# Designed miniproteins, single chains, continued (5), part 82

Each design is a single chain, and the fold is of that chain. pLDDT is the mean over its residues in the fold that is shown.

## One batch from the design tools (miniprotein)

Design m18829
Fold by ESMFold2-Fast:
Structure m18829 (fold): chain A 85 residues (1-85)
Amino acid sequence: SAELKERILELLEKAIEAIRQEDFQKARAYLMEALNLGLELASKEGDGEFAVEMGRLVSKALEAIDQEDKEAAIRYLEEARRLVE
């Protein structure tokens, strides 16, 4: 649904901003919420490929956060935003 996509995009934008502020706890929280909504969207639309790719990008962003690689984390989340559109 359009409403689910809007909420996911909003959460990804909040996660990117939290990463820029080095608030990694908030970034992780927003990413977990975005992933849960992304899986709900994939289930509603029958899009398993979207679910796999969304999970991959969020996982790579979380790995980058663990390494304190802000640029890599933001890059993966910008890819996730493009995927949701």
Scores: mean pLDDT 87

Design m18830
Fold by ESMFold2-Fast:
Structure m18830 (fold): chain A 56 residues (1-56)
Amino acid sequence: KDFEILDKAAEEAAAHARANPRTGSTADELGQANVPLVRLARETIAKLEGKAPAPA
């Protein structure tokens, strides 16, 4: 069952590489770099409450 989590992570990595083939956009790079941190915090709160994470 750990393979499902690994496969999901691989898909996210592939999707990220496909959606962002080049990291040459300053605004895009700064925005995307900040979003994962905010989302991680939201997911932690959601897990504590047992609900879906809120949008950023």
Scores: mean pLDDT 57

Design m18831
Fold by ESMFold2-Fast:
Structure m18831 (fold): chain A 79 residues (1-79)
Amino acid sequence: SIDLELTLLFISGDEGFLSIIIQGDPEFIKELAERAKKLAEETEGIEELKITLDEEKGILKIFVRGTAEAIKKFLEKLR
């Protein structure tokens, strides 16, 4: 289960970034991190992906930068 989710989406013109901080069950968080990696690799227009996973605390931080279209597609498919 997810205990906390904080999402910041910033779009300016054709570019943007997405920052997600999730705290929850460590197994779920680990699975979500792997999904995010695969999805970023499959999404054209993603320029940067940074994932930070604290398995002990169940905290996942996802940062994505790229085109506005790619970021919106990434967010839609991640959920």
Scores: mean pLDDT 83

Design m18832
Fold by ESMFold2-Fast:
Structure m18832 (fold): chain A 94 residues (1-94)
Amino acid sequence: SKAEEALTKLDTGLAVLEAMSRDPSTSEADLLAVADAVRRAAEEVVREKGEDIEQLLAHLERVAETAREAGREALAARVEDLIRWMREQVERQR
């Protein structure tokens, strides 16, 4: 399904982002490009009413922590903004 495809893209993107944030050879531009792709995949998951957002939020929180530990403050802030946005979408359920 589209929701499953979006979730797979997001999970893969988050794993890549964690690995890249720990690699000092990764440029900030490349890191932020992956973060933008992750955000688009997250927007697809929310739009398609994808499964269990709690597991996804836990993964995002782990990515934010990894980014902070690696000194990638701009990435950590972007991931934290995405977490806040996703929580707002869940709270707006009809």
Scores: mean pLDDT 79

Design m18833
Fold by ESMFold2-Fast:
Structure m18833 (fold): chain A 137 residues (1-137)
Amino acid sequence: VQELLDKAIEALENGDYDTAIELARKALEVDPNNVDAWAILALALIGQGKYEEALRLLKHALNTLPPSPALFALYIMALEGLGKDISEILVLLASFPFIKSATERELRLLELAQKYAKDKGLTLSAKVIERLIEKFK
């Protein structure tokens, strides 16, 4: 599972979103509650500009999985990518005090998400992710 996740992140770093999705799905076949695998799937969809699909996936993950900085960051990116009401983003920011820790892999995913946010012009998401990285590094 860990090897699949590391290869999936490498695929994301190379812009190979289809490979990242395939590897993350294989990881979820072994561990359906793997937070990193859900985050990789969501980031790949965002990378492809599939914000609606990412949003549906992230709503499911956020309701079923433990709180994750990466999942919240990606959810904000999906909302901003769709031009959703800023009040939804502000409500999500209020949830950040309940997120106490990030793993090394989650920090790597947050750094990659920040790069994607900047590259796509998601300026609010980029600023939020920057503050989140500073909190957990």
Scores: mean pLDDT 79

Design m18834
Fold by ESMFold2-Fast:
Structure m18834 (fold): chain A 87 residues (1-87)
Amino acid sequence: SELEEEIKKFVELVKEIEPELSEEAKQLLTQMEMLMAMFLLDAGLSAETVIAQLEKLMAQLSKLLPEEHFKKLKEIMDKIIAIIRKS
């Protein structure tokens, strides 16, 4: 699916930037991946709940990530959120 393709891009970006990540940033990124995976598996999360939590985690990451990495993450996450919102 389109959502699975964008989540794969998210995972690849996280692997690319992993050596520069704090433990706090890694934990937040892991939470984001789990939320997206649970939504994809229809594990009982509403689109509204997933979007709200992803936006909250993105706000926290904006303070922890270098600007260049956050910009790339935001481009992928904006697409993911748009796909979830249409679901």
Scores: mean pLDDT 86

Design m18835
Fold by ESMFold2-Fast:
Structure m18835 (fold): chain A 100 residues (1-100)
Amino acid sequence: SKQAEETARQVEGALRTAVAVAERSPKGAPIARDGVEEAAAYIKRNVELLKSDPEARDRVIEALERATEAFRRIAERHPESRPDMEAAVAALEEAKKLLE
């Protein structure tokens, strides 16, 4: 549906922004975590919509997986970011479970 596709686009954009913020500086890690938690809450509010559209659901799952990989890499490179990156990954994994 158009609504599910728009929801997927919003999630993809939010996660790309969060990753970019975290990659630029360790000081961006708390901001990126907040962005991820907001994106996860948005997914939770739209779970049934996303589940009704397999293509939109799969796009969101792929975006969650890419963001998870990026945040794990950032945590390895910047130990100062690790607590925020681990919290972000946990939120992404919980959001993914809701869509499975």
Scores: mean pLDDT 91

Design m18836
Fold by ESMFold2-Fast:
Structure m18836 (fold): chain A 64 residues (1-64)
Amino acid sequence: LPSREQIANHLRAQGVPEEFIDRVTDEVMEALRQAQAQGQRVLIVISFDEKGTPVVKVIPVPPP
């Protein structure tokens, strides 16, 4: 799993506001941990709602 700092830095580079970095980083880390435990490949997508609040979406990647 990538480190918390690596995920946080990536999110900052993508324009996630600093006030949400801790929450979004925790959500991404938990999603990645669950996916790894299940052997499931996932795509993590960060979108922003009408108020600019980041929303974490986890999309399963079909097996090859």
Scores: mean pLDDT 78

Design m18837
Fold by ESMFold2-Fast:
Structure m18837 (fold): chain A 75 residues (1-75)
Amino acid sequence: MVEEILEKIEEARKLAAQIKDAAFRAHVERQLRALELNVKNATELLSPKQLEEQLKAILKTLDDLIAKIQAELAA
């Protein structure tokens, strides 16, 4: 799951680089950085059970963010 989330973050960064609105792009890049830091902190500090729950929450937030990026790119 950690590897899958980190791969999705990199995929989202590639999509974010295509955003024409500089303010929205900067906002998305900040959110992706925060999610990556949350993953790293969770893997270092949490028990395996707590880690699984936290990674599911991070994945949901990341999927919502990717959907927003895709909607912006489609406009």
Scores: mean pLDDT 82

Design m18838
Fold by ESMFold2-Fast:
Structure m18838 (fold): chain A 81 residues (1-81)
Amino acid sequence: SADLFADLLNERLKIIKEKIKKEIEKAKKEGDEKKAKQLEEQLKNIEAAVKELIAAYKAVDGKKMKAAVDKLNKSLDEFDK
């Protein structure tokens, strides 16, 4: 269901958000304000992509869903190993 899909994505987002928040705090403590701002913007991009993906799934729009997935994957790849 759309609600189950949204719940799963939001749970994943909580985990990613926690990791990014720790990296933001680390960058701020190290005086790297540029990196902290970049990480904050990237978190906003991930949150926006998740919101768009949930909306696209509920709308049953395959093109919007594909675009949202691609946007999310690109955002996540910038933080993954």
Scores: mean pLDDT 80

Design m18839
Fold by ESMFold2-Fast:
Structure m18839 (fold): chain A 72 residues (1-72)
Amino acid sequence: SPDERLRLFAQSVITLIETAPEDLAKKAALNFADMLDSQGYTAEADAIRAAVDAKDFDKLKALLEELIRKLE
């Protein structure tokens, strides 16, 4: 399902935040926000973009974890 794919992408971005260089995690998060926006999750996309702009990766991870719960 589309929601299952979005959950898997969100989990992948969390893994990149925890294990990858910051620039790669940032790029992945922004690409994911664009995907969310294209599927009507505009508020969630805007929140992710704001966290990336603030360099608040703890907030970014929390937003992604909340999205995973919402899409379950």
Scores: mean pLDDT 87

Design m18840
Fold by ESMFold2-Fast:
Formats: sequence, C-alpha cells, structure tokens
Structure m18840 (fold): chain A 97 residues (1-97)
Amino acid sequence: MSLLEEASEKYSARAEEAIKNGDIETLREIALEVIDLLEPGLTPEQRKLAEALRALLEGRLDEAAELLSELGGIPLEEARRIAERIWRELEETMAKA
C-alpha cells in the first residue's frame, strides 16, 4: 500500500499530462518506473510477472518469452509468439499517439 501510494503521488500528474498530450512513450516510461518501484513489495509470482511486463515494455522479447513460458507452463515457442503479438500491439499504440 505505501509503495502504491508513493507511486500514485509521484506519477499521477505526469501520467495525466502525458495522456492529455497523447505522449504514449512517456506513459510507457512511467509504467516501467512504477513496475520497478513496486517490485520489492511483490510476491515471487507477482515479481516474475512484473519482470515479464518490464521485458515486454523494453522490447526484450526473448526474456519476456522465457518468463511467460515459466509463468504459463507453455512451450517457449508459443510464449515467444505471444510476446511478439503483445509487442506489436504496443508498438502500434505508441505509433498512433
């Protein structure tokens, strides 16, 4: 709760400004900073999910695929296809704004 409150206070104004300006790249950066801030307070399972999300947001698709494979119990090749699809959707969203 304390870390979430700190993240909300620090990033709320920046996020609102980025949304008003259509600055998706700044929103991505804020999301990465929030993930990093929350990581110490997460369970091991939540921390692994946060690592996968951070890897996706940073475009590290191989690392994201490995983490998704472990979390979902799916083959690495299938996880890689999922990571590539999510990244493509993120890239399109960032390009649109």
Scores: mean pLDDT 69

Design m18841
Fold by ESMFold2-Fast:
Structure m18841 (fold): chain A 76 residues (1-76)
Amino acid sequence: SASKHQAALQARIDIILDTMLDPESRDEAKQMMAEGVSPEEIMERLKDRLSPEQRRALVMAFRSLFGVKFSESILG
């Protein structure tokens, strides 16, 4: 069902944020998601606060969830 898909997607996003980000950036990202901000927009807002390594790791992780177009919008 759609609700199971949404719950599974949210759980994977939470794990990615907990694993890849420092606590400050993680909490800011989770707050933006709670406000309905898209994952692409969250990454765009956070990119200047992230190390190149954190940025690449997050883009690759989110690419696995949302596809190639996500990484193109953030890295291009």
Scores: mean pLDDT 70

Design m18842
Fold by ESMFold2-Fast:
Parts: C-alpha cells; structure tokens; sequence
Structure m18842 (fold): chain A 94 residues (1-94)
C-alpha cells in the first residue's frame, strides 16, 4: 500500500459518508487507518482518524449503533490484515 493509495481511500471514504453509503465509508476508512499505521505515516494516520471521527459523529447523531459496531469489526479486520495484532485485539475486545 502506497501513501497515494491511502489518501485515495480517505477521499473515497469521505465521499461515501457524504452519499450516506456507510458500508463503503466503513470499509475504506478502516483500511486507510490500518494501512497508514502499518506505513508509520503519522500525517496519513491523523487524516484517517479525523475522517473516522466524522463517520462516528454522524452515526452517533443519528443513533446508528449498527454503523458503529460494523466500524469496530472492520477496524479489527483491517488491523489484522496489515499485521497490527495488538490494535486488532483491542478492537475485538471492545
């Protein structure tokens, strides 16, 4: 995964939030955060965290617990995929 690919995932995830396509937003933003952390790119990590914060806030305002639960599952899967076992375990235990 390149930095350009991570930025594209963040952009596509934000666009999905704007379209209310939460499944796509969850998938792309969870992948972006895990990939950014695996790369050790603090700037992309922060950008992905901000985008996820927007998704979480949107879901919370709408009282959409299903989106929040799916996001937790997607983050665990993405961290596992990128070899971030400690992060994956944290989200599985939450």
Amino acid sequence: MTREEVRKLIEEGIEAINRKDYETAIRKLSEALAAARALGDKELELEAEIALGVLELDAAVRRDSAVLERLREALAEAYEKYGLEEEAERYRKA
Scores: mean pLDDT 83

Design m18843
Fold by ESMFold2-Fast:
Structure m18843 (fold): chain A 80 residues (1-80)
Amino acid sequence: SSEVRALRESRDLAIEYLKQGFETGDSKLFSRSVGHTLRVIGYDLDGVPEAEDALREFMETARQLEQQQKQQEQEKLELL
């Protein structure tokens, strides 16, 4: 459905802005990611069944990016 497509587009944009935020450190990109995440949450509150999976995928990607950043930070500390 068109709603499921819009949901997945918001999920994809949330993930993309999150990745760019972690890569660049630009807080405005994190803010854009949050905006799209809130749209996904809106679909979940409206009872769209695919919204739970979309939100889970976003959260899993967020955890992976945070773990990668922590690992890179540790590796830099060991090289210095």
Scores: mean pLDDT 84

Design m18844
Fold by ESMFold2-Fast:
Structure m18844 (fold): chain A 110 residues (1-110)
Amino acid sequence: SKLEEALDRLFELIKKALEQKKLEEALELLERLEVILHRMLSHASPELVLQFNDLVKKAKDAIEQKKIEKALEYLDEIRELAHEISTRLSPEEQEEATEELNRLIEEYES
């Protein structure tokens, strides 16, 4: 789907920032992705929301500690969870999320 493609592109952008040690850029991208994913979680179970919040916290902590390999591992887990969340969205919610993700991608690729 277009949403899955936008998610994968944004996760790739965060990975590149981490690998290039642009930690502030990686953290900003992750925080902005977190906001978009939280809107997608509006109809998710409380357990899924808690799992997502825990993974994002661990990823941010790893970035701040400059543990790049660990941050990449948590980022892969967040990506898998984002894929699961995306399959539960209505077509309208998928379109809105895709537009927000593409706007974020354009800001960092321009």
Scores: mean pLDDT 84

Design m18845
Fold by ESMFold2-Fast:
Structure m18845 (fold): chain A 94 residues (1-94)
Amino acid sequence: LPDLSDVEAVFPGGLTPEELARKLAPNAEIVTARTPFELADKAVELVDRGVKFALIGTDDIEFMLRMMGREEEVERIRKAAVAILSVEEVEKAV
């Protein structure tokens, strides 16, 4: 895993336990969203503010957003993310 000690925010995907994200980055804000669209809107806000963030288990959400015509936002979010991790990678590290 990359070093996430300076990460300020973490976006857990819909199936990612919030507790798992908190174990990985205990000092980061855990950003929760009810829908893929809310997650994208919050992530774009952090990109615009220059906040260091990581994504965990967001593959399904990213796929859904691309299918709904939000591919440019997904690419921008991914490019700005400090780390993009699977749930399995985080579970093995904690």
Scores: mean pLDDT 78

Design m18846
Fold by ESMFold2-Fast:
Structure m18846 (fold): chain A 80 residues (1-80)
Amino acid sequence: SPLQQQLQQLQALLQATTDPFTRTLLGIAVGLLQQVIDQRSGPEELQAVVDRLETLLAATTDPQARQALQQAIEVLRQQA
């Protein structure tokens, strides 16, 4: 599924990242996507996750993290 693919991409970036701030941010994003997958979230819960991911996107300057977060947001919006 597109969500599972985005989760795997975020997990791969987390494993490749050594910066503590970026690792923390990617860890939060992984947790949020895992929550959506596990809890079969409805539209309101999906929007809350999108809003949180947009906050994480605004907080990071890492280009790879920004791209992965933007892709995750797009996939979640398409599932609402």
Scores: mean pLDDT 83

Design m18847
Fold by ESMFold2-Fast:
Structure m18847 (fold): chain A 86 residues (1-86)
Amino acid sequence: LEELYSSLNEEEQKLFDYFLENGEKEPLDPSKESELTQHLTLEALLKQKEAPKNPKSAAGQIIRDVLEGTSDHPFLKKLSEYRKSL
């Protein structure tokens, strides 16, 4: 991930930071919900083989595009290539 991040420009780094923050949501209360959020790390998302059926959020669309490798966005292409390398 560090090598990927260092290859990004400022705009791509902001998008990556947004994805990391939203992919690794911490629960307000350390309860059983934390088990679900612990599984939503960027690396776990990149290793997923199944995309959301109907992504309505920006994060959901990013996940879908990365998993399917269909995005035309330069950053999402880099992320998809990184995922294939895992």
Scores: mean pLDDT 51

Design m18848
Fold by ESMFold2-Fast:
Formats: C-alpha cells, sequence, structure tokens
Structure m18848 (fold): chain A 94 residues (1-94)
C-alpha cells in the first residue's frame, strides 16, 4: 500500500480530530476536548493515529487507521469510552 505524504498525514489528523469531537459531542451532548497523542506510519502504508478525548471530566481513547485506496484515503475510527462502550466510524477523504 502506498505511504501517505506529510500533507496527507496532516489532513488525516485534522479530519479525524474533527470527526471524533463531533461524534463524542453528539453521543454525550457535552463538549469534547480532543488531544493528539501519537502518529505512526507503518511500513505497509497504514497510518495509525491516537487521540485522548476528555468529556465531562472523563477520558476516552480514539484510535484511527488510515489507508490510501487509489486517490482516496479511508479512515476507520474506534472510540473507546470510560464505561467500556465502543463506537466505530468509517469515512473517506477524497
Amino acid sequence: MPKLSEEEIKEVVEKSKELVEKEVTKLTGKPAKVELRSVEQMSDGTLVVSFRVTVDGKHALALVEARKEGEKIKLTIHIHFADGSTKTIEEIIE
């Protein structure tokens, strides 16, 4: 799989942060603070991004996998809440 460029990595991070903030706010009805924790590009071209989410004084973890499919980037986001529940979001960046 082709590796993401630095510009594509930045786009993935910014888009993922927006999507996590929007989804957590929608699910909880409360504002979410989303902080970047790590960005790792794997040898196969997979980008792994992690965020710490703070909502209502509780922490959640968001894990993002991004893969380039032709001219598109596929995002899979897994949000793990403090109560043990998990939400998955899939998005495409064109």
Scores: mean pLDDT 83

Design m18849
Fold by ESMFold2-Fast:
Structure m18849 (fold): chain A 71 residues (1-71)
Amino acid sequence: EEELREELRQTKVEIDALEKNGDKAARTQAKAFAEDGIDDYETTYANLKKSIDKMIKALKEEQKRLEEELR
């Protein structure tokens, strides 16, 4: 159970970090890509935001699995 409790704690930390910092990270990366001529800001930001939302969803599903395991 200790390993599952640690995994759950880490998963919650990752979710919190992505929810608090994900938008800022996406904006920073989109700006860098636009300045370097790699892609436009709007397209890069939209793609990164989708990726972050998908990661948060996956982590929340993992959190639920770990919570069920600890019942």
Scores: mean pLDDT 80

Design m18850
Fold by ESMFold2-Fast:
Structure m18850 (fold): chain A 80 residues (1-80)
Amino acid sequence: SEKGKRLREALLAGKVDEAVELIKEMKPDDYVELPNGELVPIGEDPVAPIRAFLRETTDPVAKEAAREVLKKLGYEEPSV
């Protein structure tokens, strides 16, 4: 989906607030494009596809943006 591509571009550019707004506008059937080109549905819980994005990205700016988006969505990285 176009929103999935824009979300990927926003995360790669470190645009956290833009990424959060895109997620809020996305429907469960919209897809997030991961850095490797894989499409993952946003679903009812956008935390899951953003965690997938964080795992697949190697860019420090995109990693930090994904972490900040997860925090704004109410997700805290589990510490053991």
Scores: mean pLDDT 78

Design m18851
Fold by ESMFold2-Fast:
Structure m18851 (fold): chain A 79 residues (1-79)
Amino acid sequence: ELEEQVKAAEAAAEEYLSRGDLAMTGHAYLGVGKLYEKLGKYDKAIEYFERALELFRQAGDTEGVKEAEENIKKVKEKK
């Protein structure tokens, strides 16, 4: 179920990326990161949150930037 959700989220991210939708790709990567966090795969969660952060910065999505930064901090604190 979680693995199936990750697969679906990754597929959605690939579709948005292929269309050049930076903000939508950022939100998709944010979703993938949250799913990896639920699986306890914190390194992968951080990777996706960092990718989302970069895309939100390029898109000028200030709210997305804030959410990605908060998620990165939260996952790093779980050590």
Scores: mean pLDDT 83

Design m18852
Fold by ESMFold2-Fast:
Structure m18852 (fold): chain A 78 residues (1-78)
Amino acid sequence: MDLEKKKAFIEEEIKINEKDLETDPVLSEEERKEFSEKLEEAKKLLEKGSEEDLEKAQKIVIDIGIDIGLKRIQYALS
């Protein structure tokens, strides 16, 4: 159950982050490339599907989401 829930969460977060990278006007091209590479790593970990790989993938997608959110806030406050 826990692994299946983690997989579903990671898959959904990858989709959300990919959509954000395509549509976000605030991120630089260099930042988009960095996040895209990290999402690709998360996808590879998701494909492997072990508990350890899923923990790493989850951390990557959460960290990306936080970083994007913080950059948007910083931009709005600048």
Scores: mean pLDDT 79

Design m18853
Fold by ESMFold2-Fast:
Structure m18853 (fold): chain A 99 residues (1-99)
Amino acid sequence: MSVEEIAELLIEQIDRTVELMKGKTPEQIKLMLESFVSLAQMLAYVSEDERLRELAERIQEIVDEAVKQIDANKDNPEEAEKIAIETFEKIKELLRETA
């Protein structure tokens, strides 16, 4: 399994997650973001690939920042959804650049 194959799989997971986020609460959106990070970290750990480990670390940093922004807007579900979509778009760009 190549870094490119794992990046494409993670992009597919993002696309599915974004579709499922519509109408979710800020708390549910945070759980979806954190679940994606856990998947990326697990794939990096199992692969033992340094590039994937660096990628998973960068994804964690991006998601941690997004979670802080969502927490600051916890009473605004529309803003939480927007932050999450923009965050996943940023992660997709990073995945494409890394592959």
Scores: mean pLDDT 85

Design m18854
Fold by ESMFold2-Fast:
Structure m18854 (fold): chain A 80 residues (1-80)
Amino acid sequence: SAEEIAKRLREAILSGDSGTVAYLLLVVLPALASKLSEEEKQLILDAVREALREAERRGDERLVRAARNAYKQVTAILSA
């Protein structure tokens, strides 16, 4: 579900689990993008925005960079 993808993506970004982030962005999300409603797309985008805000709060530059890259990729995938 979109809720599961959103939760997993947020958790993976904030835990530095780059393998899970890559899997979700390169395999899972592209396969599902055309089937997602606008509300489901917004849910996933909001989860990545929350991860970015949390990374910035922690002052962890590696997590901030990972979250910003994830946000750019998610936006591109969901806009295609």
Scores: mean pLDDT 86

Design m18855
Fold by ESMFold2-Fast:
Structure m18855 (fold): chain A 85 residues (1-85)
Amino acid sequence: ILELAEEKLEKVGEETLDNGLKVTLYKDTVTGKLKVVVEDTKTGDVESVTLNPGESVTLNTSSGYEVTVTVSEDGKSFTVEVTKL
């Protein structure tokens, strides 16, 4: 048995953007931390990052997009803004 940190991830929501990017937000129910997963549905590339409720994170995709995800202070909703580089 490999010693791995156990996460209880609950899916908060997902959005699929017009450019083919899929953004999914998960919440760790034990720590209260959030995980954002950005998938390019056209290439299959996946990027992920961990953040806290109320924070914003910016991810750059291999397809030349800057994706900014802002999570509400209660961790129950998020917004996605995309800029083409």
Scores: mean pLDDT 75

Design m18856
Fold by ESMFold2-Fast:
Structure m18856 (fold): chain A 79 residues (1-79)
Amino acid sequence: SALRQQAEQLLAQLEALIEDVETNTLSEDEFNAKAQQMTSLLVQLNALVQQLGDPALEQRARELLARAQEVFGKQYEKL
């Protein structure tokens, strides 16, 4: 379905953003911009996941959120 394709695209975008934050040294402004982008993408993903009602996709989204929180938390501590 189109919704499933959108969810997979958002998952890929979120994973790319997490990798970007994890692998780069960021200024405070760069960190804040990426944190806002992450929040926006996560809100969009959560809405699609709830509409699809797929437990496996819900689990993937939860695992991705946990990883995002860990990576962004570690980068924030370096600022």
Scores: mean pLDDT 87

Design m18857
Fold by ESMFold2-Fast:
Structure m18857 (fold): chain A 95 residues (1-95)
Amino acid sequence: SDEQIRQQILVEITRLENRFWTLRDYSLNPLVPKDLQERLRRVADELAELHTQLVNALNNNDLDTALKLIEEGRKLLEEADKLIEEAEKVIKEKK
């Protein structure tokens, strides 16, 4: 149903927001190497763009576009999760 699709989109928007802030926080952490900080920032910026497009699609009630954006964004979210894991490992090793 459209309501179920809308709820799925809202969950994905929240996931993007949480990953964006986590990536941004780690990109500013001095324990994280500069190369990794730059990769974290790049992916955060790409997630911010995806978030803007997804929110715009939802506000326009364009559920088809929102679902396509979610599917197209899957690899970016996987990259974000891998970078977060890498940053967390580096921080733990340097404590």
Scores: mean pLDDT 88

Design m18858
Fold by ESMFold2-Fast:
Structure m18858 (fold): chain A 105 residues (1-105)
Amino acid sequence: SKILEIAEEVVKLLEEKKPNLSEAGRNFAKAMALLAAYEGEDDPERIVEGLLPILETIEKLDEETQKEVAELMEKAIENFFKDFEKAKEYIEKALKLAREAVAKK
């Protein structure tokens, strides 16, 4: 799958730039890269550039919120090619959780 190949290249590039990225950051990056590739982005470097500022925000979340984001994004990845609507639901839940955590400081 071209979508999977693009997402794997994004993860590889991010691991090279940020070797100490959390599990939440890694799972977030892979799920969002899959979604971006699905929506027609075919340049892994452009996806990486878009994700870097968001990943900085994810890394600043508390440990409990990071764990929930990691679990939701892992479920999104698992369901991406099996049940795309369920995958989108997990991504939306993770994004909402991250936004609410940032807003509460």
Scores: mean pLDDT 85

Design m18859
Fold by ESMFold2-Fast:
Structure m18859 (fold): chain A 73 residues (1-73)
Amino acid sequence: MEEYKEEAKKNLEKAKEDPEKAPEYMGKAIANLAAYDEEEAAKLLAEAYKDKKLRSKVPEMQALAREARAKAE
C-alpha cells in the first residue's frame, strides 16, 4: 500500500516535469493504487487535474489505467 503511494507521488512529479509522458507515468500508478484503494487512486487523479499542464492528459491517464487494470484481471 505505502509502496504504491510513494511510487504514485514520484510518478506525479515526473509527469509534471514531462507532461507529454504523463499518461505513461500515471496510468500504471493509478491502476496499481486502484487495486488496493480506489479512493487513493481518485485522489491521485484529482492532483493531476489540479496541475494545468497535466489537466489535458487526464482522460488519457484514465484510459491507460483502465487498460492496465483489465490486463491485471
Scores: mean pLDDT 75

Design m18860
Fold by ESMFold2-Fast:
Structure m18860 (fold): chain A 93 residues (1-93)
Amino acid sequence: ELEREVEEGVLIIQAAIAKHYNDVELAEKAIKRAEELGLPRAVGNAYFALGQAYDALGETEKAKEYYQKAIETFREAGDVDGAREAQAALEKL
């Protein structure tokens, strides 16, 4: 339990760094890692970060796709705040 929580925290931090620096590769790596570890909240955060990275790059269609994936993943994880934030970002596009 503690080990899983620590790993989830690391992935959330990586996703936050990715969206701050618009690093698509870092976001994709975080998604893969979170999926391998079965961490749905971290997966949602990574999809959200990737959506923001594509939005910053002007790739509107990809940004929409990843924001939608983030919304669905957050809903499955029961993260209502994450889903709301991703929905707001999607509506801004």
Scores: mean pLDDT 79

Design m18861
Fold by ESMFold2-Fast:
Structure m18861 (fold): chain A 98 residues (1-98)
Amino acid sequence: MDKLLSEKEREEIIKELEKVLEELKREGAPQFVIETVEKMIEIVKKKDAKYSDVQPLADRMAVRVANPDADEATLEEILAQKRAEREKKAKELEEELK
């Protein structure tokens, strides 16, 4: 969905991301994960932010929340698998349209 985030939706997302950022810092999360969340907050703060702008970064956050003790290598591996699954689903949809 390529909809513009409303100001209220942006504020709510920022509040949730800041809460997650504090938890990640407290747990000693990998620097990469912390930087990803900070980058998401900056993107969402833009008035022209769209869902598609934050989706790739939201995926990294979802993987971290599901795997709080994961190191950076494990996180990248899970993200690679998720990306491969999306590509496979896209191909299946394209074959179904043939």
Scores: mean pLDDT 68

